# Designed miniproteins, single chains, part 102

Each design is a single chain, and the fold is of that chain. pLDDT is the mean over its residues in the fold that is shown.

## One batch from the design tools (miniprotein)

Design m3775
Fold by ESMFold2-Fast:
Structure m3775 (fold): chain A 56 residues (1-56)
Amino acid sequence: EEKIVKGMIERAKEVAKKVDKESAEKYGERIVSVAEKILSEESVEKLKKEIEKILE
């Protein structure tokens, strides 16, 4: 799971550099929605916090 979380965080960082803030926020929400279906609750919370830091 930790490798998947790391991959999602790196992808979110790449997208945030290439798109406007609103589009990056929507992408972050989509990543979290996918993560909620495949990852544990703890991994999802960690991912949410990291994405919020990227988008600030």
Scores: mean pLDDT 77

Design m3776
Fold by ESMFold2-Fast:
Structure m3776 (fold): chain A 82 residues (1-82)
Amino acid sequence: SEAEELIKEAKKYLEKGDYKKAAELADKAAELAIKEGDYLTAGEAYKVRSEAYEKLGDFEKARQDAIKSTSYNILGIGLELD
């Protein structure tokens, strides 16, 4: 999906040390994944954005995104069981 492609690009920017760009791409990926009902992909996007915020020293945003990642992963698993 386009959201998965954005996550892949965000991870490349994390590897390059461009944490702001990584966070921006992960944000777009999360919005797109949520719109499409792909909650497992949304969880991955928030995990990538959490890692980017941690590298930027924004530990509050990183913690919030880690919680969102877990929540969306749980929601995604629940939808597979219904």
Scores: mean pLDDT 86

Design m3777
Fold by ESMFold2-Fast:
Structure m3777 (fold): chain A 55 residues (1-55)
Amino acid sequence: SDLKSRLRSYDADGDGLLNAAEIEALQRDFGLTVDGIFGPATLDALEKLAQQAQS
C-alpha cells in the first residue's frame, strides 16, 4: 500500500498535523502499543512500511 495515502487518511483534519486520536489510529494499524504518543517505535514502523512499499 502507498504510505502517503495511508498517512493522509490518518490526518483527518487535513492540516498536516497528527493529533492524539490520529496517532492512536496509526498505532492500532501497525500493531503497536496504543498510547497516543508519536515516538521512536511508531516512527520506526512507518519507516519499515515505507521501505517495504519500495520495489
Scores: mean pLDDT 64

Design m3778
Fold by ESMFold2-Fast:
Structure m3778 (fold): chain A 106 residues (1-106)
Amino acid sequence: DAPVEVLILSAESYFEQGDLELAEKLYRQALELDPENAEAWNNLGRVLFKQGRLEEALEYYEKALELAEKQKASKELLSEIYGNLGDVLKKLGRLEEAEKYYELAK
């Protein structure tokens, strides 16, 4: 198995190329090795969102936020997670909740 960082970099590369299935597989492998990696939870949420798996993307972004807050992650990562929560909630028609997260992302 590859180191976590190599799995994350490979998954991001496949995501950018549009290979969502391989990106998901590699992010899931990264989370098996490091289940508290907030960035990997957030990035897997992005893969699920792009696949139209909106409810799952919401769950994964909520998990990423929980871990990022617990770990006192960077403002940059928190802002990205808030923006992603806003986007998925907007797609789900939950507009009031989406607006709250967009305000937090500023």
Scores: mean pLDDT 89

Design m3779
Fold by ESMFold2-Fast:
Structure m3779 (fold): chain A 64 residues (1-64)
Amino acid sequence: SEELAKLMQEAAEYGYRLAKEEGKSEEEIREEVRRRAEEQGLSPQTTTMLVYAAGQGVKKAKEE
């Protein structure tokens, strides 16, 4: 869905930013995104997808 795609893009950008600018670990960022998704009442499936997207953002930050 368009809404899910937007959330995943935002999660990836968030993970990239935290890794690049704040030096947070992938584990810390994944846990932060999971916690926020759960607080927002998102489904387990959506939460897993957002955590994955955030991890991809972290990976991109470390490769650059």
Scores: mean pLDDT 84

Design m3781
Fold by ESMFold2-Fast:
Structure m3781 (fold): chain A 58 residues (1-58)
Amino acid sequence: KLLEALDGLDLGKVEKESVLKLVEAGFSAEQIADTLDIPLSTASEVVRRIEAYKEKLA
């Protein structure tokens, strides 16, 4: 499950759902970090995990 791929990150449930929507909309890690006021390192890790999950489904 995609939300479970984000477990272990310092993100709340609402933030996890928000980052999923932003990645699906094509936002970069920098844009996600700025939009949600989270560290760029956290946003980059989120994007990496979501992209890895999508590649496994392709």
Scores: mean pLDDT 75

Design m3782
Fold by ESMFold2-Fast:
Structure m3782 (fold): chain A 55 residues (1-55)
Amino acid sequence: MAAATVLNLLKEKGPLSVEEIVELTGLTRSQVNAALATLKGMGLVKEEDGKYTLA
């Protein structure tokens, strides 16, 4: 599941932009945006200054 991959990456690497997550995961920008929207809706991830981190 893309959301789980993105969440684990943020736990390991800290605050990341969408572009950094795309490059590190190999997922498409659309898949990364969908995963981040899901994680934000669940309260697991937040956005600060254009980067995403664990909430």
Scores: mean pLDDT 81

Design m3783
Fold by ESMFold2-Fast:
Structure m3783 (fold): chain A 59 residues (1-59)
Amino acid sequence: MKEKIEKARELVGETLLKNGYVTPEELKKIAKETGLPVSTVSKIAKEIEKRVAEEKAAA
């Protein structure tokens, strides 16, 4: 279970670097790749986006 969550965080981070945001379609793709529910991936994406925004706001 923890490995799937870690993989989802990695994929969300990569998507943010490429596109600057995560679309609903990207969330579905990450959910399929990791085997997690889309709702779980969405929560992970919100957490990562919040942390990245905080860091970028300081820079």
Scores: mean pLDDT 76

Design m3784
Fold by ESMFold2-Fast:
Structure m3784 (fold): chain A 56 residues (1-56)
Amino acid sequence: MSDEEAIAAIKALNPHYTEEQAARILENLKAAGVSPEEFIADPEAAERKAIRALLA
């Protein structure tokens, strides 16, 4: 999956997010070791995993 496709998918899941916010989420997911495919399959579990990594 390309970064552009991942950003578009994140925005589709959360229409309130700006493109910049979606790009930041993608960066945080990568930093947490979460793939964009994992986030699309289960956004809540992926976000929780990323938040835990960010807090640690």
Scores: mean pLDDT 75

Design m3785
Fold by ESMFold2-Fast:
Structure m3785 (fold): chain A 67 residues (1-67)
Amino acid sequence: MKLSEEELDREVREALYLMEIAVAKIAYQNGEDKETVIEWLNRVKERAKADGLEEAAKQAEEAIKSL
């Protein structure tokens, strides 16, 4: 099995969004302001939705709910 260039690009973008979500959660655990973290996660959610990456958007939304 192999990924097409389009599939690879999609997976890379999804991985980057998941990494941004993880960084935002870590920042919150290390004392970052909750409102700031929610703003970061909302931006990730909106960008992921715009890119059609619904799993990344869903994980950003769940991260907001878990704060």
Scores: mean pLDDT 81

Design m3786
Fold by ESMFold2-Fast:
Structure m3786 (fold): chain A 87 residues (1-87)
Amino acid sequence: AVPESLVEKVKKYLESQGVSEEDAELVAELAAFSVFMKRTAELVKEGMSLEEAEKKVEELMEKGDEELVEEVIREAEEYAEKLKKYK
């Protein structure tokens, strides 16, 4: 599962950048889940079991791994930009 602490941190960051609270929450959750699934799938392709891959990604997200957090922020910003163009 995606750590709630990561979603809250990304949400706060986006709000500080001028994204509305509602949009920040939505895109932070979507981005965190997307990155979790992608990183888990990559580890499984490398020969890790699904259970081991999920635990590894959860641990990295909980620790605030810099590369993972940056990837979540990038995807969240892309989703926020898409929301603006759609509305």
Scores: mean pLDDT 82

Design m3787
Fold by ESMFold2-Fast:
Structure m3787 (fold): chain A 82 residues (1-82)
Amino acid sequence: SEVAKLRRELAEKADEIAKNATPEQIQKIGDIWYRYEKELERLRREAARKVAEGKPVDIVMSEYRKKQLELLKKALEELEKI
């Protein structure tokens, strides 16, 4: 899937930067991963709440996947600026 490809690209780029990174750059990589995971958890909770409130699962999951993709793109963009 596109999500799986972007997640792999993010991990590979982070590892490559980390090989010759300063402590400050390593901290920035950690901060990017932390923000991504925190926002992803928020999106998961939001999706669960919408399903519990009776919103169709297919619509909720479609929106969740779209937002997850945007979070991955943002994380990659931030990583490329290191």
Scores: mean pLDDT 86

Design m3788
Fold by ESMFold2-Fast:
Structure m3788 (fold): chain A 66 residues (1-66)
Amino acid sequence: MKEIKEKAEAFIKMLEEEIKKQLPLAEANNEPEVVKERLEKLKEEIKSLTDEEKAELYEEAKELLE
């Protein structure tokens, strides 16, 4: 189902945008390497999820990021 894949891709884009917003804050806290390591692990874990699982996380993330 194309809708599930679209939500999965939207979830990844949402995370990338959130990462982009959080990097300046991590730099202010002098923690850029910790943020980088967590982002790398998070991306790997997310890639291992099915499109259905990613779509469900996207819906949950929308509620949290409103």
Scores: mean pLDDT 68

Design m3789
Fold by ESMFold2-Fast:
Structure m3789 (fold): chain A 62 residues (1-62)
Amino acid sequence: GGPGARRGAERGRNAAELARLLGLSEEQVKAAEDHAKRAEEATTGEEADRHALLAGQASGVG
């Protein structure tokens, strides 16, 4: 993907890492990681940002 997609993927990864550091449930961590992976695989910045947002929501920080 382009720069926007890479930025979204990075945000998703950060959300998943924060979920782990905050000691959230295994289900929340997995949901955040799944969305982070989808953000990384996204081809557009909009799609990546959407998945990064969902990763943040799953981690309880949105």
Scores: mean pLDDT 75

Design m3790
Fold by ESMFold2-Fast:
Structure m3790 (fold): chain A 68 residues (1-68)
Amino acid sequence: MDANKVTELSDETLKKIEELAKKGDIEEAKKLMEEGAKKMRELGGSDGFVESFRKRGEKIIEEAKKKS
């Protein structure tokens, strides 16, 4: 099981999503979140793990939107 690879991909992707969202690149952040979710599923990530990742990414993006 590629659990360690899924976790590393999740952490790196969420960090990049936060950086993009803080810059106002909301569409790039959303695209990166969807690409990350797809790759995590390809690596054998569970539906629950991928959903948790998406919820965290959506929260980061929504928090960035509320800054304006």
Scores: mean pLDDT 78

Design m3791
Fold by ESMFold2-Fast:
Structure m3791 (fold): chain A 96 residues (1-96)
Amino acid sequence: MELPEEVKKALALLLSVLAEIYDQPLPPSVQKVLEEDPEVKEKVEEYKKKIKEAKKNGDKEKLEEILKEVVEEAKKLLDPEQQELLEKETEELLKS
């Protein structure tokens, strides 16, 4: 089953932020979504700036706050069924 476009964008946003926080490499599938959607890419860059600032200051509470903000933002555009798909795909990509 193909993922809805909104779920793909939400996944790309969430995983890009998680990768930046935990200094992990970004999956190729997520990189492709960012290349296809300049809006999502710009949003990711904004969050990366906040993350780098929090890391520089050693502010772990701020990093946790940023992560919660991104999760909420990713879910705001999704219905409950799409949110479930987002969680499943996030788990699969993190394992791959």
Scores: mean pLDDT 75

Design m3792
Fold by ESMFold2-Fast:
Structure m3792 (fold): chain A 75 residues (1-75)
Amino acid sequence: AELERLLAEAEAAFREAVRALAAGDREAAAAHLRRAFALLLEAAPALAEREGLSPEELRAALREAEARALAHIRA
């Protein structure tokens, strides 16, 4: 239940980030992207257990992905 909720909220935040980028609003896109990754980081322990991954490795990968995505938006 909680994992599904967090993933659904993250997906909604990613959709909002994409809409903001399409509208040329890079600051709004960055804000929505940060929210999406924050939700994924909250989901990381349950998601890692489901996928047979280390929670710490998944969190590290998510933080790196967020940093790269934010850099790309602001490039």
Scores: mean pLDDT 85

Design m3793
Fold by ESMFold2-Fast:
Order: structure tokens, then C-alpha cells, then sequence
Structure m3793 (fold): chain A 110 residues (1-110)
């Protein structure tokens, strides 16, 4: 079983909000865990995060509710998390940097 590269992109600005999430590591559970962590860092309540994840699992390409939740958490946010599973230490550092950037941008917008 081959590890998969992942990409999470959230862009908020100029009236456009998009979230594209692909497998980060291994199976669906790993993807769900990383998405859950990202949404929690944006300050979303756990109940809302679980509801949004359920909706995303049912329609992974189009999850407008997740897009709206991220938009409400912070205007003018943009982040991209790209990972190679073979470079896990770099991935963890990049993820933390992007999450910090999202939080800072949300504070600046609010």
C-alpha cells in the first residue's frame, strides 16, 4: 500500500472561496484527522467540524458548508498545504506555518 501525497488549499478573498482536499497520508481516516485539526485551529466548534466532515465525506469535491465555515472564520485567508509522505518532518513544519498564517490573517480581517 503506497502512501499518497496530499494537498489542502483554502483561498478566501475577492469573493471566491474554495477548498480542495486530497489524501495526505494513507487512508480516509488520516485525511479526516488533518481536516479536523485545520478547522479546529480556525476556531470552529467540534460539533460543527464533525458535521462539515460528514458532509465532505458524502461530497468530497463540493463541500460548500466547509467553504462557508472557513470564510466566516476569516476573510482574506489563503493557504496551501502540500505534503510528500516521505518528508514528514517538513510536512509538519509547513502545516503548522500555514495554520498560523490562517489564524493571523483571520485576526487581521476581524
Amino acid sequence: REPRVGLLVAEIGDGEVRILFRSLIGDEEAQVEELRRLLAELGLPEEQIEELIEKWLNSPETAPEIVEAVREAGADLFTALVIDPADRPTWEALRDEFLAGLVDAARAAG
Scores: mean pLDDT 51

Design m3794
Fold by ESMFold2-Fast:
Structure m3794 (fold): chain A 60 residues (1-60)
Amino acid sequence: PKLAEEAAKAFFEGDLEKAQEALRKIAKEKGVDKAREAAIAILTADSLEEAIKAAVEAVA
């Protein structure tokens, strides 16, 4: 899902507003639990690649 990748990339670029907007769209399309899992995956990741993989998996 492109939204999870966008959220992860925006967060690592320091664009917190863009990351939050992508997470809000995930919550609307997949539900708040999936958005929460994606956010936790991004926040706990040590690299952008790990964050993208974990966030995409969380919203699958």
Scores: mean pLDDT 81

Design m3795
Fold by ESMFold2-Fast:
Parts: structure tokens; C-alpha cells; sequence
Structure m3795 (fold): chain A 51 residues (1-51)
């Protein structure tokens, strides 16, 4: 469940960044550099959304 949700969030983030004018290369770099922070943030938001 969480693994599937994290993959969806990564795809959604990629799509939004591309729409904002970022290139695939810039998105890959951003996700690679800050992926751990993004994962932790998404987990906390998911917990909050359950309320």
C-alpha cells in the first residue's frame, strides 16, 4: 500500500514539475537529491489525511 502510494506520488510530482516547465533531467536530479525528504513528507501527509 505505502509503496504503491509513494510511486503514484513520484509520478504525480514528475507530471506537475513538467507542467511547471522543468525538464525531465531537472526532475530526475531533484527527485534523486531530495527523494528521502519527499518520501518522509508524503508519509506524514498521508497520516494527516486519514484524520
Amino acid sequence: EEEELLKKNEETLRKQLKAAGYSDEQIDLALGKNFDEAIERYKKRAEEAKK
Scores: mean pLDDT 67

Design m3796
Fold by ESMFold2-Fast:
Structure m3796 (fold): chain A 77 residues (1-77)
Amino acid sequence: SLADLERFLEETRRRVEELLADESAPAEEKVAELERLRAELEQLLELGRRSLPPEVQEELRRLLERIREAIERVRAA
């Protein structure tokens, strides 16, 4: 459902922030998980191009950009 998708996006956003805040996890593991989340969100956006509300599509695009920035930050550390 749309509500399940919105919950998933909130949980994914929280997970990205947890990965960025985690000073104990190896950078390679963080990047691998961020890349997995990115691929999953890209697939959701592709599948939802005609069916998801514009607001949800925008939320997906913003989260994808946040993940891209997170990967760059982790790799730079």
Scores: mean pLDDT 84

Design m3797
Fold by ESMFold2-Fast:
Structure m3797 (fold): chain A 84 residues (1-84)
Amino acid sequence: MIVAIEVVKVDPNSTPEQVANAAREAARKALEKGAKRVLVKITLSDGSTFAGRAETPEEAAELARDAVEKYGSGAKTIVVYGEE
């Protein structure tokens, strides 16, 4: 069941590290609200989407960084769904 939804708009010119930090903070907030795990959905500047599951804020940050680095595109939106 979804217990938290965190939505973050990101500057498309953000570095992979800045995108990772945004995802880490959103995941931390979802986990603090009682979520046991998170689903991270990243929308890139070109409209492409990437999604992955994480158990920690650090894993969420790595998913977001890897998506931006691999595709060479900035992120415009990160949505983190907190699950119990």
Scores: mean pLDDT 82

Design m3798
Fold by ESMFold2-Fast:
Structure m3798 (fold): chain A 62 residues (1-62)
Amino acid sequence: MEEARKKGDEYKKLGDEAEQSGNYEAAIKYYTLARKYYEQAGDTEKAEEFNKKLEEVAKKIN
């Protein structure tokens, strides 16, 4: 599903921008969406990468 992978890439960029600006709540939202779309695209490696990224960002909120 090419559209799903493209959306995953787009949400990854939004998440990266949010993290760089210190908006960790927005970063979690966008990384969660990126993971969802990579899962839909069958890209398990990318989806797992964002599971780890979400854990890292969540620690910055708490």
Scores: mean pLDDT 82

Design m3799
Fold by ESMFold2-Fast:
Structure m3799 (fold): chain A 86 residues (1-86)
Amino acid sequence: AEAVYQFGKTGDERAVEPLIKALKDESESVREAAAKALGIIGDERAVEPLIKALKDESESVREAAKNALIQIGGEKADEAIEAFNK
């Protein structure tokens, strides 16, 4: 706890579930914003939904999801990105 909150926003876990649902929104801009916000929060619960967003019809959403996976965690995110690039 003593060294974790260097930017404050990474700790807003209450937003994670609404943002995961927003990744499936009909609006491209909403899906892109949700992917970016999940990357900033850094919660591992977003990894699987973001992997699905890598297949989104919008390039902006796919790039946001990829960047969010890079931000959330190296190990699990790297495994997911490698599996996608197979």
Scores: mean pLDDT 73

Design m3800
Fold by ESMFold2-Fast:
Structure m3800 (fold): chain A 92 residues (1-92)
Amino acid sequence: MSKEELLRKAIALTLAGIGALMEGDRDAVRRVSEELLKLMKEALENGHYEVAEFIARQLLRLARLSGDPHVRRIAEEAVKLAEEAGVKVELP
């Protein structure tokens, strides 16, 4: 998948996650977070580090805003994967 296609999908998923938070849809926030982590793994595998960093930041934001332990675990995995790849993740 191209860098541009991955970034477009990451932005769309982030907006969907924020929408789910506003609606109080916990299951939707969890599903979006899982899809973002999957997309981040693909970005890292293809050397798209800027996209991976963007996704990790959005997952940290979703974890903070949702207070959901499952989303927090996903965000922690994303940060660990970024760090292992040498990618610095800036907090939102």
Scores: mean pLDDT 86

Design m3801
Fold by ESMFold2-Fast:
Structure m3801 (fold): chain A 91 residues (1-91)
Amino acid sequence: GAERAAEAAKKAEEQAKLAEGEEKEVLELVAEALRAAAEGDLERARELLERAAELAAEAYAREEGLSEEERRRLREEARAHLLALLDALAA
């Protein structure tokens, strides 16, 4: 449960230290979300993961030149994946 989320947060924090730019910002949001989950604050964890998914989707869409509709779909898919991961780590 919480111990797995805390371990995942530490790994994300270590990855963020090696990253730059928008990738670093995404990893920092993921690490903060996993810390919130480890502390039992699932509401804050979900909010931070939704922000991370939106930032990651926008960065990828910008590089690939995706349409507004494709950006929306990518954002929702990324959000669903991150929330499923959070639920698995919280179990």
Scores: mean pLDDT 78

Design m3802
Fold by ESMFold2-Fast:
Structure m3802 (fold): chain A 77 residues (1-77)
Amino acid sequence: AAEEALRALEEAREAARRAGDEERAREIEAALEEARRMAEAGGDPEELLKLAALARLSTVEDPEERARLRERALAEL
């Protein structure tokens, strides 16, 4: 669970970098660092999944796609 959340955040960061949105990439990188810190401290896996979902949503420009991904992320929790 925690490893999956961290991977999702890393993928979101790569997507932002590919899009050329450096500000979005930095925001996701900050979330990724927070998620890693929480995982190392034995943090709640559900909170890590929420961070991964939020980071993924921030890279999606289409509002409809964001809504779909949000619903999918909530279903995974």
Scores: mean pLDDT 66

Design m3803
Fold by ESMFold2-Fast:
Structure m3803 (fold): chain A 87 residues (1-87)
Amino acid sequence: MEEKERLIEEIAKITNMDVEKLKEFFDKQGVSLETLKRILEALKKGPEEALRYARETGDWLLDILAGTKLAMEAINEALDRLVKERE
């Protein structure tokens, strides 16, 4: 459990997601320690690279996590542009 919690915390830090929500999600999905290690290593390479790898390998968990991170980054970029136009 302790190593699993550490991996989830690192994933949360990389993805900027709530750690408690990720713990609940991974527990509900029955995700193994080995799967968490794989996800973390892929995410460390960047969200676009992680999403490409997920789609090539059929890793649906990594696809969701990397895709969500990219979507959040795109939303933040769009919000920054809207704020700049109002200035």
Scores: mean pLDDT 77

Design m3804
Fold by ESMFold2-Fast:
Structure m3804 (fold): chain A 72 residues (1-72)
Amino acid sequence: MEEAIRELEEIAEELRRKGDDEVAELVRKLAEALRAGDVKAVGEYVQKIMELASREDAEAVSAAAQKAIDAL
C-alpha cells in the first residue's frame, strides 16, 4: 500500500514539474482516497486521470493505483 501511494506522489510531482498541474492535483487526491479506503472516490479520480492525462502518464497512474487497490 505505502509503496504504491509513494509512486503516485512521485508521479504527481513529475506532472507538476512538466506543468500538468490539473492532473497532478487529481493524482494527489487519488493517493488521499486510497489512504482513506474510499473506493468510490478512487474510481472517480482514476476515470478523470484517464481522460485528461497523456497515455504514458495514464498508464503509470493506472499501474500504481492497481497495486494500491490490490493491497486493500
Scores: mean pLDDT 79

Design m3805
Fold by ESMFold2-Fast:
Structure m3805 (fold): chain A 108 residues (1-108)
Amino acid sequence: ARPEEGLLELETADPAAQAQLREFAELGREQPLTAEALRAFLAAHADTLVPFMRALLEALAERMEATGTALVVVGVRETDGVLVVRLAFAPDLAAARALLERLRAAEA
């Protein structure tokens, strides 16, 4: 399963936003990111998230809640001090799990 439902790239050169974005990407390393997981991350980091990251993750959680979609971390890359995290929307959790397993198998 490799859904073409849309790719999202998050880029930042801000060290504080990079640290938070890495932590968010690590959350998705073993499991797909659900709207519930994003809400839990937002709650756990309410006092530490930079305002832009908070607004972005809130908007993303709202979209996922509205559409029933899940997210898969497709890649994490750092080049010349810019962190890029690539996310793929999957139509449901089963499709997201299948995509994540295929990505992990390809990296082994």
Scores: mean pLDDT 79

Design m3806
Fold by ESMFold2-Fast:
Structure m3806 (fold): chain A 77 residues (1-77)
Amino acid sequence: ATATYNVTIKITISDTSATVSITAEAAAVLTSATVTFTSNVKDTPVEATVTGTGTAGALSVTAASPVSGVAASASLS
């Protein structure tokens, strides 16, 4: 069976108001999705949601930040 999924990724920038880009990859069994979003606001959480389709199974999310003072979290729905 094929399922639809959502991945929400949240970041917060603590140190500067400089532009920060976060790239995250979400993959279900036999599918993958990539999320890229940018924030230039200090101490304000930024969220991105990716909707994908895949075979029923677990999802994994990886996030990377190019800037210090960035906190990131991810959730699945």
Scores: mean pLDDT 45

Design m3807
Fold by ESMFold2-Fast:
Structure m3807 (fold): chain A 82 residues (1-82)
Amino acid sequence: MSAEQLAEIAREAAEAARRTLAAARADPSAPPELVEALAEIERLYAEAAEAAAAGDLEKALALLEEAARIQQALAARLDAAA
């Protein structure tokens, strides 16, 4: 995977996360913890896109891994609450 490909993937992920966050923020029934988790995921994807664009693939991958970890933790928390 090239730096350009990784930057594109991270940028698209950040944009999707931003849309999801905006939808959650518009829903008054959304739990605050969900909104906070989505905001952190968006931030990490945005930072990953910047790192990849700068050619720092190691940093970009670490940030993507952190975003995935938060997504997994959120999914586990929702599953435990069901």
Scores: mean pLDDT 81

Design m3808
Fold by ESMFold2-Fast:
Structure m3808 (fold): chain A 85 residues (1-85)
Amino acid sequence: MAEEKAEEVVEQIKEELPHLSEETAERIREHLIRAAEALEAGDLEAAARHLAEAARLVISTFPPEEAARLLAALEAALAAALAAA
């Protein structure tokens, strides 16, 4: 389920960065939900666009070291979602 997968990713990110603001987490979560929905529908282009927006938000919002950890968490969650599909 798209929302559950996105929530798992957000929880993993919060574990890595406990000071992550709820507003920033929600913006990332929304793009991850849209990406998961697109993947479930087989729309790889839409999924790629939403994942790119989530990654862009992470890169623009956080210092490079923190952005790298968040991107690794996003990649791990995406790999798990694709393996489950």
Scores: mean pLDDT 67

Design m3809
Fold by ESMFold2-Fast:
Structure m3809 (fold): chain A 109 residues (1-109)
Amino acid sequence: MKKKVTLNVILDVTGLTDEQIEKIVADIKKYAEELVKKHPNIKLEDFTAKLLVDPRTGRRYLLITITFSTDLSDEEIKQIVNEFKKKVEDIAKKYGAKVLKFTYTIEDE
């Protein structure tokens, strides 16, 4: 059965330069593309990144949404999502960002 997997990531990127934020987005997108290349049963459907600035505090949040389609089992999807979460945490740490939220949904198509 074909499934839609949506990952939602919120990073605190306060104090980072626009160049550093662009590198975070690029590194996460590159990992998603490499994941698809490694797993022929996974297709990258969408990748969006949105920067939100709190005008009151100047805090900056990076919202990343990644959508995959796959015929993998829920257990295989959970394993891949857990590995993706670890990679996002590693990328965030490299650039001095903080992972505030990492959530995912699995929907039957």
Scores: mean pLDDT 87

Design m3810
Fold by ESMFold2-Fast:
Parts: structure tokens; C-alpha cells; sequence
Structure m3810 (fold): chain A 74 residues (1-74)
């Protein structure tokens, strides 16, 4: 499904950032997650939920893990 592809993409990004010991800014994380949500045609309500996840997260990995969990619940 589109959600499964989005999850795979986020898991790959998470693994890459962990391997490279790199973090994204909140703005970079929002852009990455919303670009992916738009690419996989998530609803406006689902995109709003992703924005809230990024806004509430204290770290790059918290935002990624929360977004993955959200998509797995769809």
C-alpha cells in the first residue's frame, strides 16, 4: 500500500541518519515528512496529524518513530 511504502521510506531514512550520526532540524523534518505524505497522497487530515507530530517531537528520531507509528495505525 501507499502507507507501507511511506513506512519503508521513513525506516530507510531513520537507518541512514543513525548510520551517519546525523540529525535533521525541525524544519527539515517537517519538509521531509510532508513531501513524503504528499508523494503518497495522504489526506489533508493525515498531513495535519504529521505536522502535529513534528511540532510535538523533541528530536529527529522521536518525530520519525511517531510518524512511522501513526502510518502503521492507518
Amino acid sequence: SAADRAIAGLEALRAQLEREKRVLSREEMELALLSMAQHFNLSPEQRAAIREIVAAAESTFEALDAAIAFLRGL
Scores: mean pLDDT 80

